# Designed miniproteins, single chains, continued (5): the designs that were tried, part 10

Each design is a single chain, and the fold is of that chain. pLDDT is the mean over its residues in the fold that is shown.

## One batch from the design tools (miniprotein)

Design m16316
Fold by ESMFold2-Fast:
Structure m16316 (fold): chain A 61 residues (1-61)
Amino acid sequence: GKLYRATHDFKAATPEELSLEKGDIVEVLERLPDGYVKVRTSKGEEGLMPASALKEVLEEL
């Protein structure tokens, strides 16, 4: 799937970015230039973060 896990705590530096805790699961909606991704959290929040903060996970729905 398009599911990824946060590898570390990430604090948003801009209004466009999301804050995540290590181990949070997000869905990657879009890959952007410069190594950023648009993600959606399980709560339905959307925002940008660096792809390097995420690791792909395999999850059965």
Scores: mean pLDDT 76

Design m16317
Fold by ESMFold2-Fast:
Structure m16317 (fold): chain A 98 residues (1-98)
Amino acid sequence: SDAYKEIVREFVEELKKLLGIETEDIDELVEAFREFYEKDKRMTLLKMTVALSRAMTKHIQSHPEATERLSAKMVEIVQAALEDLDRALELLRELLEG
């Protein structure tokens, strides 16, 4: 849905700010996320949580179903990251591609 795409876009922009990335290239963003995660898993997951919270706060009252959908996808990505980073990056790429 358009609401979901907008919330995902805001999540991505907040994540880019926290990671210090100013690229529109999905490959560069995914690779930067890999590098951050390999250096500091805890801090990277915290930054993802902060980005998610910021994006959801803007939309939770107007689009609760879309915010819940993004939250569920983030849980899936985090669970994948704990078991297989490559799978988590695949899921992140799918989210970024829409």
Scores: mean pLDDT 84

Design m16318
Fold by ESMFold2-Fast:
Structure m16318 (fold): chain A 83 residues (1-83)
Amino acid sequence: MDISDGDVVQIQFQSDGQTFRAQVVDVANKILRALDDVTSADPGMSVAAGEYITVASGDFRVGATITLSLGSGNYQARIVGRV
């Protein structure tokens, strides 16, 4: 299923399985805006609601693996579905 600008998606971190909702701001520039807070044991993997997140690699489709650029690191995540 294709994901478009303005869609809300659920994203899951592959390392710890934690999930958060994000709005797709710009598919072409691979920019998300977090809608939920996620607290991780790794502070670089934590997400704050309202935060803009760049997707370093991966396709914007349901079931795709993407790389999130957070803090000083890149983290593997999966697009679980549209909300």
Scores: mean pLDDT 82

Design m16319
Fold by ESMFold2-Fast:
Structure m16319 (fold): chain A 74 residues (1-74)
Amino acid sequence: SKEAEVEARVREIGARIAAGDFEGAARLVEELVARYPGDEEVLARARQVLAVLKAKGAPQSVIDRVEAAIKAAE
């Protein structure tokens, strides 16, 4: 189901962040929002990931990339 696929992708994003792979996490967020454009649940999950990236001190280039992907998918 879409819900199960989104949950699996969000888990992988979380694992990349935990490993310090912020670039990999950003790429996975881009793929997720591009796959489900305009989906409010997916956009909400992507915004939660953005908040975690900011809290973990991800580089500004990573933050800008995720923000741009979210905006493009709105």
Scores: mean pLDDT 88

Design m16320
Fold by ESMFold2-Fast:
Structure m16320 (fold): chain A 100 residues (1-100)
Amino acid sequence: SPAEKALKYLLKKIIEKYKLSEEEIKLLEEGAKRLIENIDASREELLKVAKEILERMKAAKVPEEVYRAVALAFQIYIEAVENPEKLDELLEIFEKYLEE
């Protein structure tokens, strides 16, 4: 789906920008897999899954900049699953965020 492709694209950009460690990449890939496997779940369940992944990353002491970028990528994915017509706008928001 466009949302799945977008999530993979956003996470690849995060990995490249922040030069993530092997451990951080593994956490991101496991998180993305879990969100993609639950693509047909309710918005409430997707938000819960995203929160659990982000809390795990925070506990692993992932830098705040990386944590915030991943949180935004997950929000974009969840919104794009429900409103695919917003995807282009959401991707522009993400690009601008990474320039900061």
Scores: mean pLDDT 84

Design m16321
Fold by ESMFold2-Fast:
Structure m16321 (fold): chain A 63 residues (1-63)
Amino acid sequence: GPAAARSLSVADVEAAIARLEEVAKVEPGWDEETLRSAYRVLAVLAEEAGNPEAAAYARAKAE
């Protein structure tokens, strides 16, 4: 089976981002800085996992 390593595809990053954005719509405490920080974390994780396409996507969302 696949390793439980920090290996993210574009689809995995997109799913995580979509989930975060959905939660942010319901949770009034979420703000731009929190979302931006989450995107940057996802970008770093994707890059370290060897998914530069996913990292670029998340960075674009953080900017």
Scores: mean pLDDT 67

Design m16322
Fold by ESMFold2-Fast:
Structure m16322 (fold): chain A 82 residues (1-82)
Amino acid sequence: SMSTFSTMVNTVRSTTTTVRTRVTTLRNNGNTTSSRFFSNSVRHMRRMMSRGVRNRSMNMVRRVYTSSVNMRSSVTSRMNSV
């Protein structure tokens, strides 16, 4: 239903915002704990995908998932450079 789809979209937005906020905080602290946090965020995104998201909705979920993975890679790369 449209209500279910709207709830899913809002959950994705909320999760992405939370990840972004915590990434900013963890960057200031500069430690490897963020890698663990990102792994948990990626797992959460995978669970959302496995909740029966149809092929028609897949592009939206994949976009959020890719953004989460890219954030993780960026943070890990920065930490290795420090």
Scores: mean pLDDT 62

Design m16323
Fold by ESMFold2-Fast:
Structure m16323 (fold): chain A 101 residues (1-101)
Amino acid sequence: PSHQIILLGASLGSFAIHFTVEARIADPETAEVLREMADIFNDASNQVYKAKTVDEAIDIMNQTMAQVRAIADAHLSPEGRARVDRLLAEMRSLIDQVRRA
């Protein structure tokens, strides 16, 4: 895999760790949602590492971001949604940098 694909996959893994850590201090209902998001990011990371092209990896990331946003909108508080939106903005910024490289 290209260095770009490795960076994208590693980014997804980092977000999975972030949600796993947040789940440890959250209430049980919120913790369940955060673990679901962590699992989604971990699965997406594995799919990205198997991608044959950078465009395929970016498509996986875009689908993953849409799934996580939908879950956040359905299940998280306004403050929780705002935190997820900030992480997704960081992910979009990384995708833009990779596309322009």
Scores: mean pLDDT 85

Design m16324
Fold by ESMFold2-Fast:
Structure m16324 (fold): chain A 94 residues (1-94)
Amino acid sequence: MIELPTLPTLEEAIQRALELAPGLTAAGVSVRFRAADGNTVELRPIRTPVKDGEEGVAEIRTQDHRRLARVTSRLDAKTGNALVVSVELPVVLR
């Protein structure tokens, strides 16, 4: 697991995890994001895409294992990029 620089708020840590989720899922890399208040969110790939058009899935969770988001992305093997297909969020992120 990789830790990135501390972000000012938990909401910004969640947003940063969402922004990086497609690429980190394609790479199969788990990352922990820390907010200045000491709260953390973990991005964990559940399914890493291997072939063109294959879907990858990552979960973003709090330190107490509450799921904040599930991101599904599709691998474009020609560019090496992952394209977001869907993002599942709870109605309240608190």
Scores: mean pLDDT 73

Design m16325
Fold by ESMFold2-Fast:
Structure m16325 (fold): chain A 97 residues (1-97)
Amino acid sequence: SKELEADITVSMTLMSLSVAAQTAEKLGHEETAKLLREAADRIAAAAETGDIEELIRTLREEAKELEEAAKAEKDPEAKELLEFAAKTLRKAIEQLE
């Protein structure tokens, strides 16, 4: 049950990041799309370890990086996508704790 809930949370999180990255790319925000894909790849790798503490640590690190990227971002669309992604990761952390 708890393992299944973690798998669902990770799958939905990765799907949300994928959609955000595709949206960023379609709108011409190539650097934002790259950041979102790299975050998704690192989260997927952490999830494959089966270590929930490592997954939560990676989610926190990636959320912080996306939050800092959003603060530095001047384009409103790219900023909104980064903020959405960071918030999605924070929700995933809450669901896994």
Scores: mean pLDDT 89

Design m16326
Fold by ESMFold2-Fast:
Structure m16326 (fold): chain A 96 residues (1-96)
Amino acid sequence: MTSPVVAQMYERLKKGDESVLKSFEVSGKNLRESGLPDSGLAQLILSTARRENVPPSVAAFLGLIALGVPPEEAYKRALKVKTMEEAEKLIREALK
């Protein structure tokens, strides 16, 4: 259920298309404005995804990209995510 969306996002980022990043900014509008650190931003994205039943792989992919993980690696990691707990673990591992 998440593979087509994550694949599309990865292709856009690989080509330098900012549309994926703009979508992320819109979804995290209030978070970004609140001045949360990268870790807080990722956690709030996960929380929102759980409430709205967003696929775990999509949440993982967006969170990893937000933390500066390269698109190729973010894509590979996101495809392995089956639960929101796994998404959270991957995002936490990307923290500096």
Scores: mean pLDDT 64

Design m16327
Fold by ESMFold2-Fast:
Structure m16327 (fold): chain A 87 residues (1-87)
Amino acid sequence: SEFEKRLKEEAEKLRKELEKGASPQEVRDRTIAFHTKAFIEKLPDMSEEELEEARRELEESRPLTDDPVLKEAIEELLKAIEEELKK
């Protein structure tokens, strides 16, 4: 699948950047960004029921985290899901 190939390519790029001595904070932030982007790329292939379930899970997760990077990622995912549901 095209998504799986792209995911492997992005993972390989991330691995090479980490090998160059990125800080633990940079590793964490890049990993969060990578997964957020990968999830958004999957949204067009999801059913309405799957999108609604993902939205519910993210809304339930939002109050459980104090990490500003994770909070921003959750908000970005929620907005992307809402846009797909409008199509």
Scores: mean pLDDT 75

Design m16328
Fold by ESMFold2-Fast:
Structure m16328 (fold): chain A 77 residues (1-77)
Amino acid sequence: MDLLQKLKEAVASKSDEEIAEVLKKYGVGDENTILALARTIKTALQHSSSLDEVFDLLRLSPEEQKKVREALLSLTN
């Protein structure tokens, strides 16, 4: 719960472009889709009750989930 709240606050404080840059740094997506993915993650995270719900909503593979989790956690440092 505390982690999800920190992620929601961190993501809400960042622009779509800033989220996209962090995702790209962690190897998530490509240049054509990264901004759209960042927007989708930002929206899904604000409306989700758990990180697992976000990943289910986004239909991410286990490999993608690991990269996204690492990228989002870097925003809380």
Scores: mean pLDDT 77

Design m16329
Fold by ESMFold2-Fast:
Structure m16329 (fold): chain A 66 residues (1-66)
Amino acid sequence: DIQQLQKEIADLDAQIDAVNAQLAQLQQGDPSDPNIQAQVLELEIELGMLHIKLGVLKIVLKRKLA
């Protein structure tokens, strides 16, 4: 239902915020460090997947509200 979708969207927003915080922390390090580069890449992939899922849920919510 609408309430469940709103909760799922809020949970995804919180996860995106957490990943962005981790990325900001890693960007304080040496950008030439291959370990930092690998961690940044993994988090950017995760962030991309979370944004896709969020977009899908927002479309579903709009359809239910219409």
Scores: mean pLDDT 85

Design m16330
Fold by ESMFold2-Fast:
Structure m16330 (fold): chain A 66 residues (1-66)
Amino acid sequence: SLEALLAQLDAAFAASPYADPGEAAFAALMRLGVSLDAEELARLSRATSHEEARAIAREILRRKYG
């Protein structure tokens, strides 16, 4: 379910060793087997905080699986 996938994303993000917000979110999404297009990758790379990166990653999951 989307809800389970969002919970898995939050857990992976919280456990991330990456200091860069975009790298943390990208690694979490890759761990979940999520494929990202160029626009989604660019959006994550522009994130300036972990809160923003998490919000972008959650939006990506909702758009693909909601």
Scores: mean pLDDT 82

Design m16331
Fold by ESMFold2-Fast:
Structure m16331 (fold): chain A 100 residues (1-100)
Amino acid sequence: SMAEELLKEALAALDAGDYERFFRLLLEADLSPDPAMQEAAREANEYLLKKLEPLVEELKEARENNDKEKIEEIRKKLREILNAAIKQARELGLDVIEPK
């Protein structure tokens, strides 16, 4: 189905570090009136959260060890992911708030 193909493409994009493509597919699926597309968006989001878990754990450990270089490295990666999400949301005409 179109929803299954979109999910496969989104997960492959995320695994390749193509966050802009991942979020574009995720948001287009979430905005679809098709329940199967909305479910594909939920599964893609769950996969993203599981991929972020190791980075969150590394950030926690780096903070406990006061490893400022590692903290900034992880923060930069998380910021790149967030920026990709914001960019794709804006391109689709969604209102987004950038944290400063």
Scores: mean pLDDT 86

Design m16332
Fold by ESMFold2-Fast:
Structure m16332 (fold): chain A 76 residues (1-76)
Amino acid sequence: SKAYDSLVKLALLIARHFGLPQETIDRIEAGDNVAIGEMLQRAFETLSLDEFRRFAEEAGDTPILKALIEAYERAR
């Protein structure tokens, strides 16, 4: 799924930004939804809207990423 692939890419960008260990990277690449969710939660708690938008735009141009940006904007 293009939508799921974009979520994995976003989670990997977040994990690399925070310098997380290879074990975490491997979990995300394996499609561990818990690890992906933890990355999104970490970004939500620590990144500004502009920083999150930049990472999401880098990850892709999918409806799910646009919905996450809108949800992030509404929660701020």
Scores: mean pLDDT 85

Design m16333
Fold by ESMFold2-Fast:
Structure m16333 (fold): chain A 70 residues (1-70)
Amino acid sequence: VEELLKRAAERIAAAKSEEEKGRVLAELANALGLAGEFELAMEVARKAMELLGASPELIEKVLEELREAA
C-alpha cells in the first residue's frame, strides 16, 4: 500500500493537467481496491471522479456500488 501511494504521489507531482492527475488517482483507487484497502480506494476514487468531471450523483452511485461489492 505504501509503495502504491508513493508511486502515485510521484506521478501526480509530474502530471501536467487535472485530467492526468485524475487518471493517476483512478489507477491508484483500482490498485488499492485490489489490495483490499476499500475505504482508502473509495476516497481516492471520489477525488479521481471529481477531477475527471463526473457529476455528484454519478460519484455517489459508483461509491455506493463499490461499498456493497465487498
Scores: mean pLDDT 76

Design m16334
Fold by ESMFold2-Fast:
Structure m16334 (fold): chain A 66 residues (1-66)
Amino acid sequence: MASLAADYAKRGKELGEKIGKEDAERQGLPEDVIQELADYYAEKGEKVGANTPAGLAEARRIAAEL
Protein backbone atom coordinates (compact mmCIF):
# COMPACT_ATOMS: atom_id res chain seq x y z
CA MET A 1 0.00 0.00 0.00
CA ALA A 2 1.10 3.58 -0.71
CA SER A 3 0.29 4.43 2.92
CA LEU A 4 2.84 1.84 4.10
CA ALA A 5 5.56 3.37 1.91
CA ALA A 6 4.62 6.81 3.27
CA ASP A 7 4.90 5.49 6.85
CA TYR A 8 8.41 4.14 6.21
CA ALA A 9 9.34 7.42 4.51
CA LYS A 10 8.20 9.29 7.63
CA ARG A 11 10.22 7.02 9.92
CA GLY A 12 13.29 7.40 7.70
CA LYS A 13 12.86 11.17 7.77
CA GLU A 14 12.56 11.18 11.58
CA LEU A 15 15.66 8.99 11.95
CA GLY A 16 17.67 11.12 9.52
CA GLU A 17 16.65 14.33 11.28
CA LYS A 18 17.64 12.88 14.67
CA ILE A 19 21.02 11.66 13.39
CA GLY A 20 21.88 14.94 11.68
CA LYS A 21 20.84 17.09 14.63
CA GLU A 22 22.60 14.99 17.28
CA ASP A 23 25.81 14.72 15.25
CA ALA A 24 25.91 18.47 14.53
CA GLU A 25 25.19 19.31 18.20
CA ARG A 26 27.96 16.92 19.28
CA GLN A 27 30.36 18.78 16.96
CA GLY A 28 29.33 22.11 18.52
CA LEU A 29 28.12 23.60 15.24
CA PRO A 30 26.03 26.82 15.17
CA GLU A 31 22.26 26.41 15.66
CA ASP A 32 21.45 27.37 12.05
CA VAL A 33 23.93 24.76 10.76
CA ILE A 34 22.47 22.15 13.13
CA GLN A 35 19.03 22.80 11.61
CA GLU A 36 20.38 22.65 8.04
CA LEU A 37 22.11 19.32 8.68
CA ALA A 38 18.99 17.96 10.40
CA ASP A 39 16.92 18.91 7.33
CA TYR A 40 19.53 17.44 4.96
CA TYR A 41 19.65 14.07 6.71
CA ALA A 42 15.86 14.09 7.16
CA GLU A 43 15.45 14.37 3.38
CA LYS A 44 17.92 11.54 2.77
CA GLY A 45 16.24 9.36 5.41
CA GLU A 46 12.82 10.02 3.89
CA LYS A 47 14.01 8.87 0.44
CA VAL A 48 15.65 5.74 1.87
CA GLY A 49 12.56 4.88 3.93
CA ALA A 50 10.18 5.44 1.01
CA ASN A 51 11.97 2.84 -1.16
CA THR A 52 11.92 -0.18 1.17
CA PRO A 53 11.57 -1.23 4.81
CA ALA A 54 15.13 -2.53 4.38
CA GLY A 55 16.22 1.06 3.73
CA LEU A 56 15.20 2.03 7.25
CA ALA A 57 17.23 -0.88 8.66
CA GLU A 58 20.26 0.28 6.64
CA ALA A 59 19.84 3.82 8.00
CA ARG A 60 19.85 2.41 11.55
CA ARG A 61 23.04 0.44 10.85
CA ILE A 62 24.72 3.61 9.54
CA ALA A 63 23.58 5.46 12.69
CA ALA A 64 25.17 2.73 14.83
CA GLU A 65 28.53 3.38 13.11
CA LEU A 66 28.46 7.01 14.28
Scores: mean pLDDT 67

Design m16335
Fold by ESMFold2-Fast:
Structure m16335 (fold): chain A 71 residues (1-71)
Amino acid sequence: SSELVKLETLKLVLEIAKESSIFVSERQIERAKALGDEKKVAEFEKQREKDKEILDKKIEELEKKIEELKK
């Protein structure tokens, strides 16, 4: 259905956004470590986990909607 395609596309977009966010966060953490800034390392790691939880929740909500449409 058109609704299924729409939800699958939205899920793909969020999955790409999650991968991009992880990539950027890893670069920020690596730079902070190279500079010896342990406080910034901890801050970036906390922000990464928070952002991951938000995106994972959104992806899970979309997966549930997709699964209901496939039944």
Scores: mean pLDDT 86

Design m16336
Fold by ESMFold2-Fast:
Structure m16336 (fold): chain A 90 residues (1-90)
Amino acid sequence: SLEEILKKIEEIAERTVEELRKLGYDELAEDVELEMKRMIELFKRTKDLEKLLESLELLKDLWEKLRSKYPEATEIILKGLEEMIEIVEK
């Protein structure tokens, strides 16, 4: 169900942000939290899985390009995004 997908996405987003904060990436955690909240709110309004998947893939591409600048933080973010993509593609 869409509600189950939403719940799992929210749980992964919260975990990703928490992991970043625990490692001291507070500013990156705030940016990631804002990006993920915007995506989740859009999905809550539209209920459009295709747009959710597109948004997740765009965020993944963005963070992949930042890997050299923030290697540890991007690995955490990309792992979370990949888990979200797998849930949406089920």
Scores: mean pLDDT 86

Design m16337
Fold by ESMFold2-Fast:
Structure m16337 (fold): chain A 72 residues (1-72)
Amino acid sequence: GPLPVLPFTGPTLTLRVDGRLLTLPAPRAMEIVREAMDYAREHGPSPEARREAGLLLSRRAVEVAEEVRAAA
């Protein structure tokens, strides 16, 4: 049968989000990770800030995955 085709081309990165694996274009995935890391840096090393950074990463990863699928 036909091989599955990704909704985008080029290098990809897989992020774990809410127990799921999301495969995104590497540049977009790196931007999301940087956003979450910047949030954690700005809000300090508390467990609460870590949880909020993780939630930000999760929301952004889903948003970008949906945008990439819609664009394909």
Scores: mean pLDDT 73

Design m16338
Fold by ESMFold2-Fast:
Structure m16338 (fold): chain A 79 residues (1-79)
Amino acid sequence: SLEERRAKIRRELLEKYIEFGQKLADLVRNNKTNEEIAEESQKYLKEIKDFLEQSVKEAERDGDTELAEELRKRLEYLN
């Protein structure tokens, strides 16, 4: 069950990164300005950060210190 929860969180994180990449590709394809691309990029990065912060809290609540540490390191990289 711990392994299933870890796999689920890692998959959801990967899916968010894939969605982010697809959105960036759409902005480029639609000839959006560098400023518009930067603003949308910052918005999606915030969504990923919020997901990671929530996932850390859930891992801590469940006593999964290993997952919490992994997710905090990912957050530090984004900050």
Scores: mean pLDDT 85

Design m16339
Fold by ESMFold2-Fast:
Structure m16339 (fold): chain A 65 residues (1-65)
Amino acid sequence: SMEVSREVAASLLESALRNLGAEVEIRDGTVIATAKSDDPEKLEEIRNIVEGLGKVLGLKTEVIE
């Protein structure tokens, strides 16, 4: 469970996605992450973080690979 504010949690998850080379955009109630890696392990990590961000914000999620 998340013990910090939603804003702080969202900021940390967005930073993690950018550090993995993903571009993040929020459009029409959806968190869209564009992954720039062909590494399956990094792609799986990006997918897991995007799912977490969507749950924190209460938004739909989409990952573009």
Scores: mean pLDDT 77

Design m16340
Fold by ESMFold2-Fast:
Structure m16340 (fold): chain A 72 residues (1-72)
Amino acid sequence: AAAEAKKKAGLEEAKEDLEKVADYLESIGKTELAEEIRKKLEEGDIEGALAIMKEYFSSLSLDERLELLKYI
């Protein structure tokens, strides 16, 4: 179905962006969080990785959010 093809394409793009976010988190010393995201991606749980990312993003200050968005 067209909806399934669109969802699959979106998940593949999200996986690439989440890998970039994990690299960024590791670079700023958030190694444990980066490892948790990478583990979800290795398991094929892209939605779980996005949930972890959303939890973290909601805890960030405005300046930290702007820094993160530069890497996506």
Scores: mean pLDDT 74

Design m16341
Fold by ESMFold2-Fast:
Structure m16341 (fold): chain A 58 residues (1-58)
Amino acid sequence: MSKEEILKLSEEEASEIAGEKLSKLPLDVAQEIIAKALQEKDKLEAAATAVEEAEKAL
């Protein structure tokens, strides 16, 4: 899923998608993606970053 598509979703929907993508990754990789997303100031931007990085890691 593209970052642009995620930004069109609600915060709740974007967080759910990020959680599903991260759950498919090894724990250490998921933690690194979460750490990167925590650098974002907005929850929706954090979720979009997490999904995009998780897709690159898959």
Scores: mean pLDDT 72

Design m16342
Fold by ESMFold2-Fast:
Structure m16342 (fold): chain A 85 residues (1-85)
Amino acid sequence: MKSQKILEGNGYFTMMMQSRLKALEAAETKGADAAKPYYDRAKKYGEESVKYFNEADEEKGKELKEEMDRMLDELEEHLAKVAAA
């Protein structure tokens, strides 16, 4: 049961990272509006990842949430700069 939750959490974390990279690529090549759907997807997958890790291991879930919040904040700031340019 716990091992399955960790696998699901890792899967969603990977999807979040992939969506984040696509958002950065879209922002650089097509602009902030093109990146927005990938940013929304990254945020959604990240929230699911934290949920699964919290169910399996509350301390790891807390650490992952802090890392995720940082990565998503950095992405949001980058998209804001692209939109302002």
Scores: mean pLDDT 80

Design m16343
Fold by ESMFold2-Fast:
Structure m16343 (fold): chain A 90 residues (1-90)
Amino acid sequence: MSPSQQQNYINLADQYLDLSIDYLSQGDVFSGISHMRNAGLYYVYSGDLDSARDIADGLRDTGSVYDSSGNTDLSRLAYDSSDSILDAIS
């Protein structure tokens, strides 16, 4: 991967992370989780595996919170999103 391509992936990851935070602050949890998954995947593609793992861990914590509240759809989305990032690291 070229240095410019790596930086492009980091920039995309940062943009998706910012969008995720914005959507979560507005109460749009579905869009927030979806953009956070995209951020994690682009961190994997960039080779920033520490940031990717941090995103995956955050998604698991989010999944646990929604599971505890009985929101199985959002819990499943968060867990599946975390797993997709971790699978991409393997």
Scores: mean pLDDT 88

Design m16344
Fold by ESMFold2-Fast:
Structure m16344 (fold): chain A 85 residues (1-85)
Amino acid sequence: MYLEKAKKIEEEEKKKLEEAKKAVIENPDSREALEEYYEVETKLGINSGLYYPTTEEGKKREEEIKKEGEELKKKIEELKKKYKE
């Protein structure tokens, strides 16, 4: 069933994203943790940009992309609400 497969993938990706966020929170000075976090976000279809968060240009670009991605996520979440009962 399509829903079963999608659920598994979403859970795995969600766990990876949460772990990456946790690593950033625990060590915000770690460039490696930040890069891993953005890589995971990008793979989830959230265009956080390929810029490193250590640059001012990268921070501004990421902020704009995050805002756009947040809007998209809200719409997707609302849509999924109907399908999840």
Scores: mean pLDDT 59

Design m16345
Fold by ESMFold2-Fast:
Structure m16345 (fold): chain A 85 residues (1-85)
Amino acid sequence: MSKEEVEELVKLTKEKRDEILAEQPEIEDLEVEAVENYEIPAEAETAVIGNTLYAALKTGPTTLEVVYQDLETGYGIKAVVKLKP
């Protein structure tokens, strides 16, 4: 994915945040940002599907960090999901 494509997806996710939260009652908050060549922590669970890296890491008792990154371009999206306690 290009930098522009990643930035547009981040924008769309932010615009649809309230709709996403309404459909997912377990989620208290969702923060999304564009990343480039993001360093995945060693503790993260990772999967590669095609040219895309998916990573998930529980960073707190109610906080999950998820990264989607294009392995060819280095551009990706980082989402921080805060769950209701």
Scores: mean pLDDT 78

Design m16346
Fold by ESMFold2-Fast:
Structure m16346 (fold): chain A 60 residues (1-60)
Amino acid sequence: AGAGAGSYGDEYGGSLVVGDEVVTGSGSGAEGQAYYDAGLAAKEAVNAVNTAETLKKLAE
């Protein structure tokens, strides 16, 4: 469901929560920035899916 997405990984070299799975990563400088940017994109995608799932469950 991705309910935990957005709790971690808002800093370089952190953890990202996607659904019920914790993905850990580390980086510095440009590498850390790229990882963070990818994490933000993933969080946005998960949030969109989670919103759609919530609406579907409410409609049921």
Scores: mean pLDDT 57

Design m16347
Fold by ESMFold2-Fast:
Structure m16347 (fold): chain A 71 residues (1-71)
Amino acid sequence: MKQKYSEEEAKQLEEKAREIYEKHPDNESAKALGDALLELSKAMRKGDSEEALEAASKVVGAASKFTADKS
C-alpha cells in the first residue's frame, strides 16, 4: 500500500538539494537536479498529489541527466 510522504521526507530532499548545490555550483545538471528536488519537497509539504507527481517526474529526469553528465 502506498505511504503518505511527510514533512520529514521533504526535509531530506531539501538537504540533498543543498549538498548538490554546494558540491556542484558550476554544474547545470546538478543545479537542475537540486531545483527538481526542491520542487518535489514543496509539493510534498503542500500535500498536492498532482504537483508532487509532476515534481517527482522532473527529479527522475534531472537525476538521469546529472548521472549521464557527471563522470
Scores: mean pLDDT 74

Design m16348
Fold by ESMFold2-Fast:
Structure m16348 (fold): chain A 81 residues (1-81)
Amino acid sequence: SGEEGLKKAKEYGEKGDWKKAAEAASAAANASTDLGIQVGAGVAVLSVGVGKAVGESDKERGKLGAKGAEAGLKGGRGEKV
């Protein structure tokens, strides 16, 4: 499911594996019709890309992806900030 994909993206990102985090987030977006999950997956992928653009390490790029995945999970649950 999309939520499971975002959870995996967070797990990979926390381990510093930005490539697997981005792949899991992209798979979550494709598997879900939930707009919150799709937006969160996009934020996770974008966060990894921004980390690359500003010269962050692979570990920090993964952490940025993990934070994006967390936002997507909250959005998919309809949780308010």
Scores: mean pLDDT 67

Design m16349
Fold by ESMFold2-Fast:
Structure m16349 (fold): chain A 78 residues (1-78)
Amino acid sequence: MTVVATQDATLPAGGSVTVTFTAPRSGHYLVVAVDKTTGRVVGGRDLGYVEAGQTVTAVLTNRQKTTTDVTVQVLQLD
């Protein structure tokens, strides 16, 4: 598993972040939002199989009741 993109965001309660990336290699991709305070995954989306050179967009929503600082990571599964 390889991190291919990282985006920092501060999400208000019910707020969303949009992540766009171009796949460097063909493979299965996931997007996860990691709480900077706890290190826990607080949101994610399975993007499925993406071919090299394809551009994909994912929206992650903060479902928590408080503003949360997150690191959004795009992960390639080997």
Scores: mean pLDDT 80

Design m16350
Fold by ESMFold2-Fast:
Structure m16350 (fold): chain A 65 residues (1-65)
Amino acid sequence: MSDAERGRAAFERALELARAGRGEEANRQGTLSVTLLEQAGEHEEAAAYGAELAAEFRRNGLDTV
């Protein structure tokens, strides 16, 4: 699996965890997602996913550190 594919999978997992209120696990998966996408050269997608995760965290009352 490519780093971009792994990054997208981590993003989906982060959304599921955030919606379940599992903030620490969601943050770890979100960080992994953005890091993998940046390493794959998908900088625009990484920025978009980071913004979407931040919005999802806000909706669920979770802290981003």
Scores: mean pLDDT 83

Design m16351
Fold by ESMFold2-Fast:
Structure m16351 (fold): chain A 72 residues (1-72)
Amino acid sequence: GKYLLTLKPRRLSLPVLQRNLERLLGDTAEVTVDEARNTVQVLVDDSLDIDALVATLETSLDVELVSKEYIP
């Protein structure tokens, strides 16, 4: 399965946040931008420690977790 994370930047622009996420996660995640909602969606495999990942993203990239959805 996978987790879909919806993240909102506090200070970064969407293109900068997308680049930072792609650099940090590489091939482990798919990153998409939703400009209308001012959010970025991150699709990651459930083999990752999702709670540790979210904590790292919130502290390192200064983002808010809007939603976390599990896809079987």
Scores: mean pLDDT 84

